# Designs tried in a protein design run: designed miniproteins, single chains, continued (5). Part 47

Each design is a single chain, and the fold is of that chain. pLDDT is the mean over its residues in the fold that is shown.

## One batch from the design tools (miniprotein)

Design m17613
Fold by ESMFold2-Fast:
Parts: C-alpha cells; structure tokens; sequence
Structure m17613 (fold): chain A 69 residues (1-69)
C-alpha cells in the first residue's frame, strides 16, 4: 500500500537527516530533507509503482551512503 511505503520512506529519510545533522553536515542534511520531501510528494501524486518505489529506494541508498561516510 502506498501509505505504508510513504511512512517507511519518511522514517528512513528522517534517520538519514538526523545522522547528517549530528555529524555537522548541515548542507547535506538540508539537501537530503528536500529530496525526501520531493520524492515522497512524487509517490503521493503518482502512486507506489515499481518505477516510483525504485526512485525513492535509490535516493535513500545514495543519502544513506553519504550519511555513513
């Protein structure tokens, strides 16, 4: 269901943003927060298809890698 996917994606973005902020990466945190908002809004408008889920998951993976540096 789209709602469950959105909730889980938002929680993952929130964790990434918090980790970036805690590490002093404020510009990266701001950008990750903006990407999270953008892609979650995209899923809300277009539904949780294979394509939209892949876009969100890829974006989360990129930001998770940045936060883990």
Amino acid sequence: MTDKFIKEAQERFDEIVKKLEDNGNLEEAKKAKEDGKKYIEYVKKNGASEVTQSLVDMTISVWQTTADR
Scores: mean pLDDT 79

Design m17614
Fold by ESMFold2-Fast:
Structure m17614 (fold): chain A 60 residues (1-60)
Amino acid sequence: SMDLKIHEELSLLFQKALDEGGVEEGKRVMREFYEKLGDKEMAERIEKMVEQGVEASRAA
């Protein structure tokens, strides 16, 4: 399941970037990840999953 692995990597990179450099660094890492993938479909899917993860984290 490549999708799960990619999602895990993005989540870890994003969280670490937030801890180290704040929101700006988090955005930079996400942008670079999307560009590296070159796949708009995958980028959109990952973006939605990250948004859902943030919302779930607030609710918990």
Scores: mean pLDDT 66

Design m17615
Fold by ESMFold2-Fast:
Structure m17615 (fold): chain A 81 residues (1-81)
Amino acid sequence: VSEPSEQEIEALKEEVKLLAKELGLELSDEQIEKIAKEAAQLGREIRESGEEISSEEFQQKLYDYVVELLKKAEKEQKEKE
């Protein structure tokens, strides 16, 4: 399976950190890295699937996915088992 590059993951880590802070989440660097890797993987899958979308739409899809992952992490943290 195709792996995202370290540069892609690193760039997304910074965006994930900022988004987590905006959502009021205190996530570890490990959690942020996992979310960034998952978002980078989605980006790879979109490109490899042959789905032709604009650069803006591509970035929007990744952003929305990261926000969903962050919201899921917050929900897990807020809603105790």
Scores: mean pLDDT 72

Design m17616
Fold by ESMFold2-Fast:
Structure m17616 (fold): chain A 66 residues (1-66)
Amino acid sequence: ELSNDLKLSDEQRAQLVETLVKLGVDPALADMVGESAKRNGVGTTLRSISDKEVQEKFKEAVKEVL
């Protein structure tokens, strides 16, 4: 279950970025997505991702870090 308003801690953000890079997401994009998840929330970040493949990888990465 993904909480729409869950904001990540600094440690969770770092783990999310690392997991996204391992899943093949560009490091710069992974960093931007991780920062958004920390500042704006997981659900808001998920809805802001226009690339379907990146969106799916984000969902997988969030499950790994939570």
Scores: mean pLDDT 80

Design m17617
Fold by ESMFold2-Fast:
Structure m17617 (fold): chain A 114 residues (1-114)
Amino acid sequence: MSIASDEEQEEGAYFLILAIAYRQLTASKKDAEKRLDEISKDLNNGKISQAEAKTQANNIIANFEAESVKIIELAVEIAKINGMSEKTIAKIREELTAFSKNSLSKLKAKADSI
């Protein structure tokens, strides 16, 4: 049997893993943003207190952080199962962690404005 091209297989799997993970992280971020908007609306309409709004906002941030960790770890496990190099696995973790941190920072700023 022919030895598969490590470069071609890793590159294809790398982009697919990142594309799926970025889609999941983006969806999770958009869900968190929508939930924070609903909290802001409920606060403005007098349905909840500012203390309740702050608690709910903090829970949304914590849930996004936990979900992003799960998405990143799943992407890393898929990379390992696909026999990717340690360097490629590290790059996947680094890129997804950077995206997650940037998203979390923006969500925290939005939550702090409530």
Scores: mean pLDDT 86

Design m17618
Fold by ESMFold2-Fast:
Structure m17618 (fold): chain A 75 residues (1-75)
Amino acid sequence: DKIEELKRKAEEAAEKGDLDEVQKIAYELAKLGWLDEIRELKEKSDPKTALAIDEGVALALMEETVEKIAEKAKK
């Protein structure tokens, strides 16, 4: 299961202090709409890891906003 795989990778990356990997996984989870899983990971994380999670989510939401603007531009 891709979701369980991403959750496990995120927990492992957070434990290792790999903030770049945490950010990438948070981005992937946000793109898939798994915001509750992101919240749970953030609650278990230190402040630096939580910031990396927030950055990943922000990137995914920004991309979604750009896609929404592109749809309006087509009309």
Scores: mean pLDDT 76

Design m17619
Fold by ESMFold2-Fast:
Structure m17619 (fold): chain A 79 residues (1-79)
Amino acid sequence: MMELEEAAARGAAEAVRASGVPVDNLAVNLGEETITVTVTVDGATGTATEPLHEDPEKTREAARRATERAIAEAAAKAA
């Protein structure tokens, strides 16, 4: 589980860095079968979920996608 937590955190961080959007808060939570990402941008909150994978690299990619979607939602609400 620890390797998947690290992979998810890395994927989320990569998405934040690539976005160019000022993210105030980032929360990544792993359930039994899901990755849930919540981000806050200028007081607005976005959330997204992706399936959890046994492969750390696939989990990293899933967390990256979830974070990209969460950032897009938060940014749209902030505007």
Scores: mean pLDDT 83

Design m17620
Fold by ESMFold2-Fast:
Structure m17620 (fold): chain A 85 residues (1-85)
Amino acid sequence: EDARAREAAREAAEAAAEAGELKEEDIEAAAEHMYGVARKAAEATGESVAEVAELMARLTKEVLEGKLSPEEADQRLHDWFMAKK
């Protein structure tokens, strides 16, 4: 599970770098940040870290594809978090 959560976070960071939203040198730092956020959300909601990280990765990819604004993605993640509490 930990490895899967870190993989999802890294995939999202790599997608952001490919889209030009992130420098290649910052991929590892961005992945660790996303993993940390997912871990805190999982601890607060009782959900798995991997499921939270996969949700965050999906929202990040939707923003990069132009399907969501960053603000809309943040709102969806927040709404998910609040629904679990």
Scores: mean pLDDT 76

Design m17621
Fold by ESMFold2-Fast:
Formats: sequence, C-alpha cells, structure tokens
Structure m17621 (fold): chain A 68 residues (1-68)
Amino acid sequence: MKITVTLEFPDETTARVAAHELAKYAESLGASDIKVEVEGNTATISLEAPSEEVAEEIKKEAERVQAQ
C-alpha cells in the first residue's frame, strides 16, 4: 500500500539525515518505490509498503525519529 510520512525538524540538515535514515529502514522492511523529498526543515517520504504491518512499523519509526 502507498503511504506518505511528513516529518518536521528544527533544521534542514537534521531533516535530510532523518529522512534518509528512515528511507533505509523502510527499504530494509521490504518497502519499494521510496521517494524522499526535503524542503527546508520538512521531510516527506512516500513509499509502497508490502503489507499494513510494514506500514505500521514505518510509521512507528517515523514517530520515534521525530520524538525528543
């Protein structure tokens, strides 16, 4: 299934690093068609998850990455 995750960070460097780390994690879980887009301090990651379970794990990781 297609999912899109949008994350906001304090600066562009943090957003870029976090987005790429999350994209690698998603790929390790079997996600495909991963697209990373960083605009200022906002990172948007679009991908195709092979299952709802994988989509949930990716969303949980995204929340963990954004949490302080």
Scores: mean pLDDT 80

Design m17622
Fold by ESMFold2-Fast:
Structure m17622 (fold): chain A 79 residues (1-79)
Amino acid sequence: SVSEIYRLAGEIAALAASLPDPATSERLLALTEQMTRAAVSGDLARARALGDEIVALVPDPATAARIRELVDRLIATAE
């Protein structure tokens, strides 16, 4: 459902906003918006690529793992 995609995107955005570096947070928020739009439009290949970029940019391994789980759930919801 679209509502579940936006809920998961909100959880990713909250984690991104909690990061100490403002530049990283801003980039992750922009990528999360792009991934969410791709997922809602059915462009799953782009959503997956953006999700991988999001996870790769997170410096903390524990936060990166949590964001990976949320990204994977968001993409699975869009399928």
Scores: mean pLDDT 87

Design m17623
Fold by ESMFold2-Fast:
Structure m17623 (fold): chain A 73 residues (1-73)
Amino acid sequence: SMEDIARELAVRFVSEALEDLSKAKTKEEMQKIKDRYVEKLREAARKHGLPDEVIDRLVASLEKLLDAMIEDK
């Protein structure tokens, strides 16, 4: 289902982004990691045929989570 695809993509990209963020030493590096994973998520979700509204919501959720993680460091 669309929900299963969205969940799988979210789990995968959140996991990978958090792993990369754990290795970053500067906020500039963390911002580049965030930008990279946001772009990768948009591309993957579009390739899986998710509607733009769903893609935008997934991206907003990822950005909010990653921004919180960057701020907490």
Scores: mean pLDDT 83

Design m17624
Fold by ESMFold2-Fast:
Structure m17624 (fold): chain A 70 residues (1-70)
Amino acid sequence: SSKDAVVKRAIQGAKRRLAAGVAPEEVARMVSDAVASVGGDGEKTYREVLPLLEAGDLDGVEEAMRKGVS
């Protein structure tokens, strides 16, 4: 589905950006925008993924995104 493709692309982008030293806040903005692009709640996703990104919990970020797009 388009939602699954968006989540996979966004989590891969998040991993690359964190590895490159991009701030968790900027990465959270990017994944929240991706969720919003498929009709999900971007602001709620931002708040949920930010602490997970700060902790390096990429599996948690992916789960939060998948719930946000369902």
Scores: mean pLDDT 86

Design m17625
Fold by ESMFold2-Fast:
Structure m17625 (fold): chain A 94 residues (1-94)
Amino acid sequence: SVNQQIQRVDQMSFQQQQGYFVRTSQQFRGMIMSWRPQSDDQEQQFSRIVDQFMDVVRRTQQNIQDGTLTQDDAIDSTKRMIGLMSQMQDIRRS
């Protein structure tokens, strides 16, 4: 479940959290690039999720470049990304 994945992230070291974020981000981009919405409703929901994903990525990349990325930021970004991936999988199944 999403909650179990979130609990697992809380137990990771900062380095493990950063690695997990990068890997999850790459997996999510793969999903975005490979999946085609089948209806206007799916396309609208997909676009909202993509926008939220891009916001998370931009903020995290900026914090890395500025040297201001905290462990809390890494945890929050990863949890948001897990949630967005779960939402995209639910839309795909619908």
Scores: mean pLDDT 77

Design m17626
Fold by ESMFold2-Fast:
Structure m17626 (fold): chain A 83 residues (1-83)
Amino acid sequence: MEELKEDLENFWYDFFKATLNARLKREIDALLADPEKVAELQRFIAEHPEEYQKLVDELNALNKKLDEEIKETARRIVELYLS
């Protein structure tokens, strides 16, 4: 029951995630291509491991909120499409 609606919601969710991941990958690839930026990051992690962990935790919390917003956006698109 509701398989078509769930499939469409999953399609839009995957589409938005793929689009965001493609953008993030480009930014990460650019960062990794710069040895000075990589060295600065490694130095920061070595000198401030607790602060780095705090930033990772904050990013993980933001990623959870973003995932929820993407799911809601996918649901709204499907609702409009089926209306």
Scores: mean pLDDT 78

Design m17627
Fold by ESMFold2-Fast:
Structure m17627 (fold): chain A 67 residues (1-67)
Amino acid sequence: GSAKEEAYEILKKRVEGLAAEILKKLPEAEVKIEIDKEKSITLTVKTAEFEKVETISVSELVKALLE
C-alpha cells in the first residue's frame, strides 16, 4: 500500500544519509547497505579496528507512522 511505499522511501533516504556521514568521518571504512523490501534495512560498517552491524525493521517504522 501507499503507507508501506512511503515508509520504505523514508528509510532508504535515512540510511543513505547515515552511510554518507559515516564515509565523511571514516573515509577508509567499508559501508554496506542491504535493503530487503517490506522486512528490514541492514547497515554494516567495517574498519581495520571494528565491525558494526545495525538492522532497522520496516514494520517498526510503519507502526510509528500509523500511530
Scores: mean pLDDT 70

Design m17628
Fold by ESMFold2-Fast:
Structure m17628 (fold): chain A 67 residues (1-67)
Amino acid sequence: SAAIVERYRAWVAAHPEWSDEEKAQAFIALLREAGHTAEAEAMERLLAGESPEEARALLAKRLAEAA
C-alpha cells in the first residue's frame, strides 16, 4: 500500500548506510508487520535470485491457499 511505501522511504532515508540488500530486507520486514505475508515471501524469493515470474507464481499460490 502507499502507506507502507511511505514508511519504507522514511526508514531508508534515516539509514543512508544500508546496502541494497539491507533496504530490501527492511521492506520485507515492513510487509510482514503489515500482514502482507504472501508479498513478503515473494520478495524474499526475488532477493534470493528467483525470477519475477517464479516469485509471482508463489504469490498467486499463497493467496489462493489463504482464500
Scores: mean pLDDT 72

Design m17629
Fold by ESMFold2-Fast:
Structure m17629 (fold): chain A 86 residues (1-86)
Amino acid sequence: MARGRELGRRLVEVHERLAAAKSEEEREAIQAAAEPLARELEALRAAGDLDTLDAALDVLYEAVEAKTGERLAPEELERARREALA
């Protein structure tokens, strides 16, 4: 699962930048820079590679809890995963 871990690390970087953003312009610039990553995630979803997507999201949510102090209940984490995969 090298691809899942790589995507997860890239998602962590994007999420950390978004969490630190203080303006709409800053968030817009970060989202624009993340477009290639978003397209890779969409391609995985279209191909039905949900295991790779789930691995990437697991890395992201685990890192967010560890780095930002934000805690997600297991049900909220599962809900966010389903929304991201839809």
Scores: mean pLDDT 69

Design m17630
Fold by ESMFold2-Fast:
Structure m17630 (fold): chain A 66 residues (1-66)
Amino acid sequence: SMEELRKLREEFEKLASEEELEEAEQFQDNLVRQYLAGKLSPEEATQRALEYLKEKLKELKERKKK
């Protein structure tokens, strides 16, 4: 959902470096371009963004645990 996406984005922004934030912005730009090119539905774009943030948050949390 869009609500879940917003919450994950807020959590990611708190933990991510400037470089990781820039990478996430580039990923979002690419999703928007794919949507505008008719390659993704709005639902598919939202789901891919959600999966990206979940994976990146998992990586960030695991790095800090060790």
Scores: mean pLDDT 79

Design m17631
Fold by ESMFold2-Fast:
Structure m17631 (fold): chain A 85 residues (1-85)
Amino acid sequence: MDKLEELRKIVDKMEEIVREIKELAKKYNLDASKLILEAEVNLGMARIILGVAETIGEVSDTMLKLAKELLKKLEEILEEVKKKA
């Protein structure tokens, strides 16, 4: 797999997770404002990494590792939101 395509797939998965977090918060009327903010910040950082990679035309191992760490944080936030549902 091209590392740039792998990075795009990570960002796409993160966007799906943020959407699920927001849908759960609305559906169950959860006080999840902090968790939603943290989710949006992690997604925003991943989008910046992707934008830099696309601009330079290359994905470093550091960029990919950081994106995977941000995805893991989003998965943890989703689990916290699910516990409140």
Scores: mean pLDDT 85

Design m17632
Fold by ESMFold2-Fast:
Structure m17632 (fold): chain A 56 residues (1-56)
Amino acid sequence: MLKTSTSADGVTNYHGGVFTKDPEEGRKRAEELLAKLEAEGVTFTPAQRQAILDNA
């Protein structure tokens, strides 16, 4: 059993835990944004990448 529901999406969130996954979903979108920008040639420092992920 997962201690925290921070694993990949598509997993059951428990009946009452549907809102528990909100932060993880935001992080996934932030990762997609970072990957897209890096593909464009934009370079981020590790600190900037972490800040974007945490902002998600």
Scores: mean pLDDT 60

Design m17633
Fold by ESMFold2-Fast:
Structure m17633 (fold): chain A 74 residues (1-74)
Amino acid sequence: MIEELVKKKLKRTTNESWKTSIEQTPKIIEEAPEEFSETVERLKEMLEDETTDDFVIEVEIGVLEMGISVRKVT
């Protein structure tokens, strides 16, 4: 489950920014509009990727809109 993957990533992360991004990932996946479907799929792939421990999610939530971008650290 996504929540278990998030716990696993959080245990390996020492950077506070990455920790925040990882913690928000389940809500982002659940709540993201259809126009961000590609980014959502990328987030799911990064959570499931056993070879990638670190990634950054840059998310900006507006009043009516959400901006999401994802960047691998390694």
Scores: mean pLDDT 59

Design m17634
Fold by ESMFold2-Fast:
Structure m17634 (fold): chain A 82 residues (1-82)
Amino acid sequence: AVAKFVIENGKIVSLEVDDPALEPTARKIAETLAERAPDKKIEGELVQKDENTYEATVKIGDIKVKLTFDKNGNLLDSETES
């Protein structure tokens, strides 16, 4: 994973990034998730798939969701794991 994050009450409470150059992208993705689920605790891990594509595996309670983002934090796809 290139980044890990924890979001609570619409705020980023933890953001760990392996490469400082990826921090702006990781932060934008975490901020997008915080805005969409302001009353939930979200734990996530970010993986870079290519130069322009990032995949976040997000845990909300017992539900796992796989989300695909571009480098600007725009959501491209979402899949819920059963």
Scores: mean pLDDT 78

Design m17635
Fold by ESMFold2-Fast:
Structure m17635 (fold): chain A 57 residues (1-57)
Amino acid sequence: SMERQRNVDEVAETTARAAREHGPVAGVQAGAQKAGELGLSPQDAVRAVKRGLEAAE
């Protein structure tokens, strides 16, 4: 769904921003927290966080 894609994108962006500013551990923590707030499945949360970390490099 469009909502699912939007939520995944938001988690990835949140992860990337935190990782760029405070390093990859902070990125993972911020992304995981955002994924929980948005109700993402564990699989979608992991993929979104990985995408965000890659984008931060």
Scores: mean pLDDT 86

Design m17636
Fold by ESMFold2-Fast:
Structure m17636 (fold): chain A 93 residues (1-93)
Amino acid sequence: MKISPEEAARIIGLALRAIGALLDKNYDEAVSDIQALGDRVVELAEKAGKPELAERIRQHTQAAVDAAKAGNYEEALAHIREILRLSKELDEI
């Protein structure tokens, strides 16, 4: 894995907090946690020299934030899952 165990733990922790906030219908907290998750994964993608991946992550982060603000749990969760899936593309195969 190109992502360090420490960064992987941070990404997972941020995703779990965002999902927990969505489940509790605490959408303001979910928005904050989603943005923190997105910003972290974007930073890693940019450092990996993958600007196209960083842009895709930004788009899913914004869509998740917009869904959370609308109270759309399922849509927000789908975009969070996509951010996590895209973070796997930072791994060397």
Scores: mean pLDDT 83

Design m17637
Fold by ESMFold2-Fast:
Structure m17637 (fold): chain A 96 residues (1-96)
Amino acid sequence: SSNLEKIKELIKQGKNEEAVELFLEELDLEVDMLNVEGVEELLELYREIEPELSEEERERIRERLRAAIEKVRAIAKRLGREETAERIVELLREAL
């Protein structure tokens, strides 16, 4: 995703607030799509940029990751995609 490169660039420029906002927008999109690969790529990026983030910024992301777990479960239950949901939930929990 071109947005993953943009997030990384924003962090390098010290624009953490913009980077976090874009990260959370991408997370919501990938979760809505039940896109395992997209979530995995985002969490890999998060691990890379986490040391550059403030405690408040890290907590904001963690709060949204917890919300994403519940959202993934709800979407997957409705669509009958429990196996996909389990994989995404595992990835999100590992990042917490």
Scores: mean pLDDT 87

Design m17638
Fold by ESMFold2-Fast:
Structure m17638 (fold): chain A 87 residues (1-87)
Amino acid sequence: VEMTGEDLRLLFENNLPLNTLEDILKLAEQSPPELKRALLAWAIDQLLLERGVLRAIDKQKPSDEIKAQIAAIDAQIAALEAQYAAL
C-alpha cells in the first residue's frame, strides 16, 4: 500500500482534523515510517503557520500570554523535528 500526496490530502481533509495534533502524533507513532514522516511534516507545518500568526499578532498587540504560546509552539516544533530526523 502506497500513499500519494493526493491520498494523504483526502485522508487529512476527511479523517485527520488539523486541530487534533495529539491524535495526529499518536497516529504517527503507530504508522509505517513513510506515513509517520508525512504526518510529522504536516504537524510541523501547522505549528509553523500558527507560530507565524501569533508572532504577527504579538507585533500588533504585544502580550506575555501570546509570547508564552509562541514559546510552547517552538518547543513542540523542536520535539517533532527531532522525531522526524530520527526516522
Scores: mean pLDDT 72

Design m17639
Fold by ESMFold2-Fast:
Formats: structure tokens, sequence, C-alpha cells
Structure m17639 (fold): chain A 71 residues (1-71)
């Protein structure tokens, strides 16, 4: 799960979306810490959305993943 978020961050940074890349890295670190494998399908979709240049969808998916993090 976290690996796809790290890939999404790298791709966002390559496309000049630095704030989005930082957000993906922060969430990837949390997902890895809590072993949240349940978010893997959302993380894969977020990575694909960034690759497709669909940043609105990527942000939406990132928020959905963040909502699943322990508080």
Amino acid sequence: AAEYLEKAAEEAEKQGKTPLAVAFRDIAKAVKKYNLEEVKPLAEKAYQAVKDGNFDEAVKLLKEIAEKLPK
C-alpha cells in the first residue's frame, strides 16, 4: 500500500506538483507505520490518477486514504 503512495509522490514531483507530492509522502509514511494494507486499491488508483494527470481524482483518493488512518 505505502509503496504506491511513494510512487504517486515521485510522479507528482516529476510533474511539478510539489505540495501534492509532500502530501502523498506524509500519508505513505503513516500507512507504512500502521500497516494499512486495506488502502492498497485506493493507493493504486491514486498513483494511476497522478500518472494520468488527473490531480483532482488523486487528491480525492488521498483524502479517502487519510480518513482511514487511526486518530
Scores: mean pLDDT 80

Design m17640
Fold by ESMFold2-Fast:
Structure m17640 (fold): chain A 74 residues (1-74)
Amino acid sequence: KPVLKDEAIERLAETLLKAGVPEEVVKKFKEKLKKTPEETLEGWILVEKALGSEEAEENRKELESVLAAIKAKK
């Protein structure tokens, strides 16, 4: 089953914390990302696009890859 790597989940969480997202919100999304629901992945892709940093662009590409793999399996 396609899942995000723990390292990628940690990088996403760190990026959001640096952007001023509350720790409780970040913790909630980390748990959802581990289950890789499509809606949560789509939301994170939008957040990474909005941040526009080089790290955010790399994270976005990984998220889009996982989402595409999930959609291809359905």
Scores: mean pLDDT 68

Design m17641
Fold by ESMFold2-Fast:
Structure m17641 (fold): chain A 79 residues (1-79)
Amino acid sequence: MLELSLENYKAFAEAVYEWLLEQREKILGRPVSPEEEAELRAQARDFVLAFVRGILRANKEPQEEIDRKIAELEAALDA
């Protein structure tokens, strides 16, 4: 059964955020605003949550276990 490494997924979310930040600043030709930064952080969070949920579903984990593991990951990402 898939074990969640909360540290690895936090690092993954940060890496996704940094990549999104770089791409957005390249498109805008300027630094992002605090509001745009918050949007990109939320987008990175949602991406990682969706990715992990997809893996857990592909592994045919029970819905209760998926919900529990996603709640743990959400708490870790929001800390």
Scores: mean pLDDT 80

Design m17642
Fold by ESMFold2-Fast:
Structure m17642 (fold): chain A 96 residues (1-96)
Amino acid sequence: SAEEKLREAALKKVEEILNEYDLSEEQKEKLLSFFKKVLDVLGEMAKKYPAEELLEIFEISLSELMDELKVSEEIKEKLLKKLVELVREYIEKGVP
């Protein structure tokens, strides 16, 4: 479906972004798993909640996960910026 294709495209973009940084395989796998779960629910949540509220919750959750995974502060700051923007675009484009 168009929804599945957009979700797959977004997940591939996440993989591309993660591969730009010196992350361990465990860090990459955990971050990708997190995004897969987020993207699976985001379409329905975007119908019920403002985009700004969803982005705030997402940013907090992602930040906490990166701290748990011991991602360096420099990489964390860059990833938060890029990945929050990716999720913002995904919400703004909508899932058909």
Scores: mean pLDDT 82

Design m17643
Fold by ESMFold2-Fast:
Structure m17643 (fold): chain A 62 residues (1-62)
Amino acid sequence: KEAAIAAIRALADADGKVGVGTAVEAAVAQGFPYEKAKEAFLTVAKSGTASVAAAEEAVGRM
């Protein structure tokens, strides 16, 4: 979980937001299932983007 969170933080934009696709790819690279990562990030996203804090909460639920 910590490695996925660190990767997402590194990929966040200047406003502290990350795209759902980017967050899913980072989580999958760390061994999370694609379908589970996609659903988790979509539940916290606003139209395809999530804050780093929301993405960390999603990873915590996986």
Scores: mean pLDDT 75

Design m17644
Fold by ESMFold2-Fast:
Structure m17644 (fold): chain A 85 residues (1-85)
Amino acid sequence: SLPPELREALEKAESYIEKGDLEKAFKIVREVANKALERKDIEGLQRAIRLLFYLAEKARVEGNEELASEIQKFIDDLAKKLEEL
C-alpha cells in the first residue's frame, strides 16, 4: 500500500484535476508512480496508472494533445517497467 505522504499526494492531484490544472496533477501522479515502482508497490502503481489514463483522456477532451501525448508516453514507459518487476 502507499505510504500516507503518497496517498495525500494523489488526493492533491485529484484536487488539481477538479480545478482544471492537469499539468500540476500529472507532475504529482508521475512522482507517486515512480515512488510506487521503487517500492514495488503494485497496488499503488495501479492506482497511479488509472489516474494517469483519466488525465490523458481529460487532456484530449480539452484539446491539449501535447499533454495527452506526454502522459501516454509516461504510461507506456511505466507499463514496460512494470513487466520487469
Scores: mean pLDDT 85

Design m17645
Fold by ESMFold2-Fast:
Structure m17645 (fold): chain A 63 residues (1-63)
Amino acid sequence: MKLEDLEFVAPADWPDPRTPEGRARMDRVGEALRKMQEAYDAGNDEEALRLAREAGFEVRPRP
């Protein structure tokens, strides 16, 4: 599956870095995005897609 044919929609809730809960949420999202980027850079589109879904991104066909 080609990543360029897919749209990644971020969660509606944006982490608030001013609170402990918001920082923890931001750290989890940042970690997931880092792993997704590493998989993408390695040419592993399927792993990047899996990690994006685990991070809470909605993956759908690009128009």
Scores: mean pLDDT 68

Design m17646
Fold by ESMFold2-Fast:
Structure m17646 (fold): chain A 56 residues (1-56)
Amino acid sequence: SAFDALVEAIVASPVGTFGPAVRDAVKAFQAANGLPDDGVMDRETYEALERLFGPR
């Protein structure tokens, strides 16, 4: 799914090395979850990711 691709992109990206592709993936995730699609990884975006994937 698009969410699996987004999670993998985030996990595979080194901290501080986020390109436009990762930003666009974040925007797509935000739009899919009814959040503002500004591409900023804010608390609401992190909480949405955690809510969907949770601790396993």
Scores: mean pLDDT 67

Design m17647
Fold by ESMFold2-Fast:
Structure m17647 (fold): chain A 111 residues (1-111)
Amino acid sequence: SYSRPLSPAEEEVYRRIEEFMKRHPRLSAIFDEALAAGMTREQAIDYALFRAAKAAAAGDEAAVEDLVDLLEYLGAHEAAARLRELWERGDLTTVKILELLGEAKRQAISS
């Protein structure tokens, strides 16, 4: 995804995710850490989401809540419901979360 320039629609979705993350202290902290490490804004956003996905998969309820709120914010209501279901069942993995985030990004770009 970083081997090419983002489209304007992709840039707008990343901007919206950044605004969401700035309102969520845990995500904001990881984002700021990634920027301080020299990542681009898009890389820092993807890194923060990856770290949140790993935490949620490891049973961090606060990370699950942050990711559900992000999916709802992006209008991905079915993906948000699916993430909650997977968490309640103990079937939540990093890969499944990243797939749901990818679906939400595609839906937001197409809106």
Scores: mean pLDDT 86

Design m17648
Fold by ESMFold2-Fast:
Structure m17648 (fold): chain A 77 residues (1-77)
Amino acid sequence: MEELEKEIREAERNRDVEGFVKLATKALEQGKLDAILGVDSSKLTLEQIENRLAGLLDSVGAEEYREKLIELLKKNY
């Protein structure tokens, strides 16, 4: 597992909102969708990726960052 993916999974498990958002932002800026989602993003549509990212943010408690990170995803997709 890549170090970035490991850090994202740990922040998700610990409900570390700030840590998760910081790491997810960096991963989105770097085009590392697989690290954020934990799955092969090449087999997903943009809509499916958006829905999965939104679900992850909601599960972590980072709903307030949902629009910001979805826009960043669209910009870098």
Scores: mean pLDDT 82

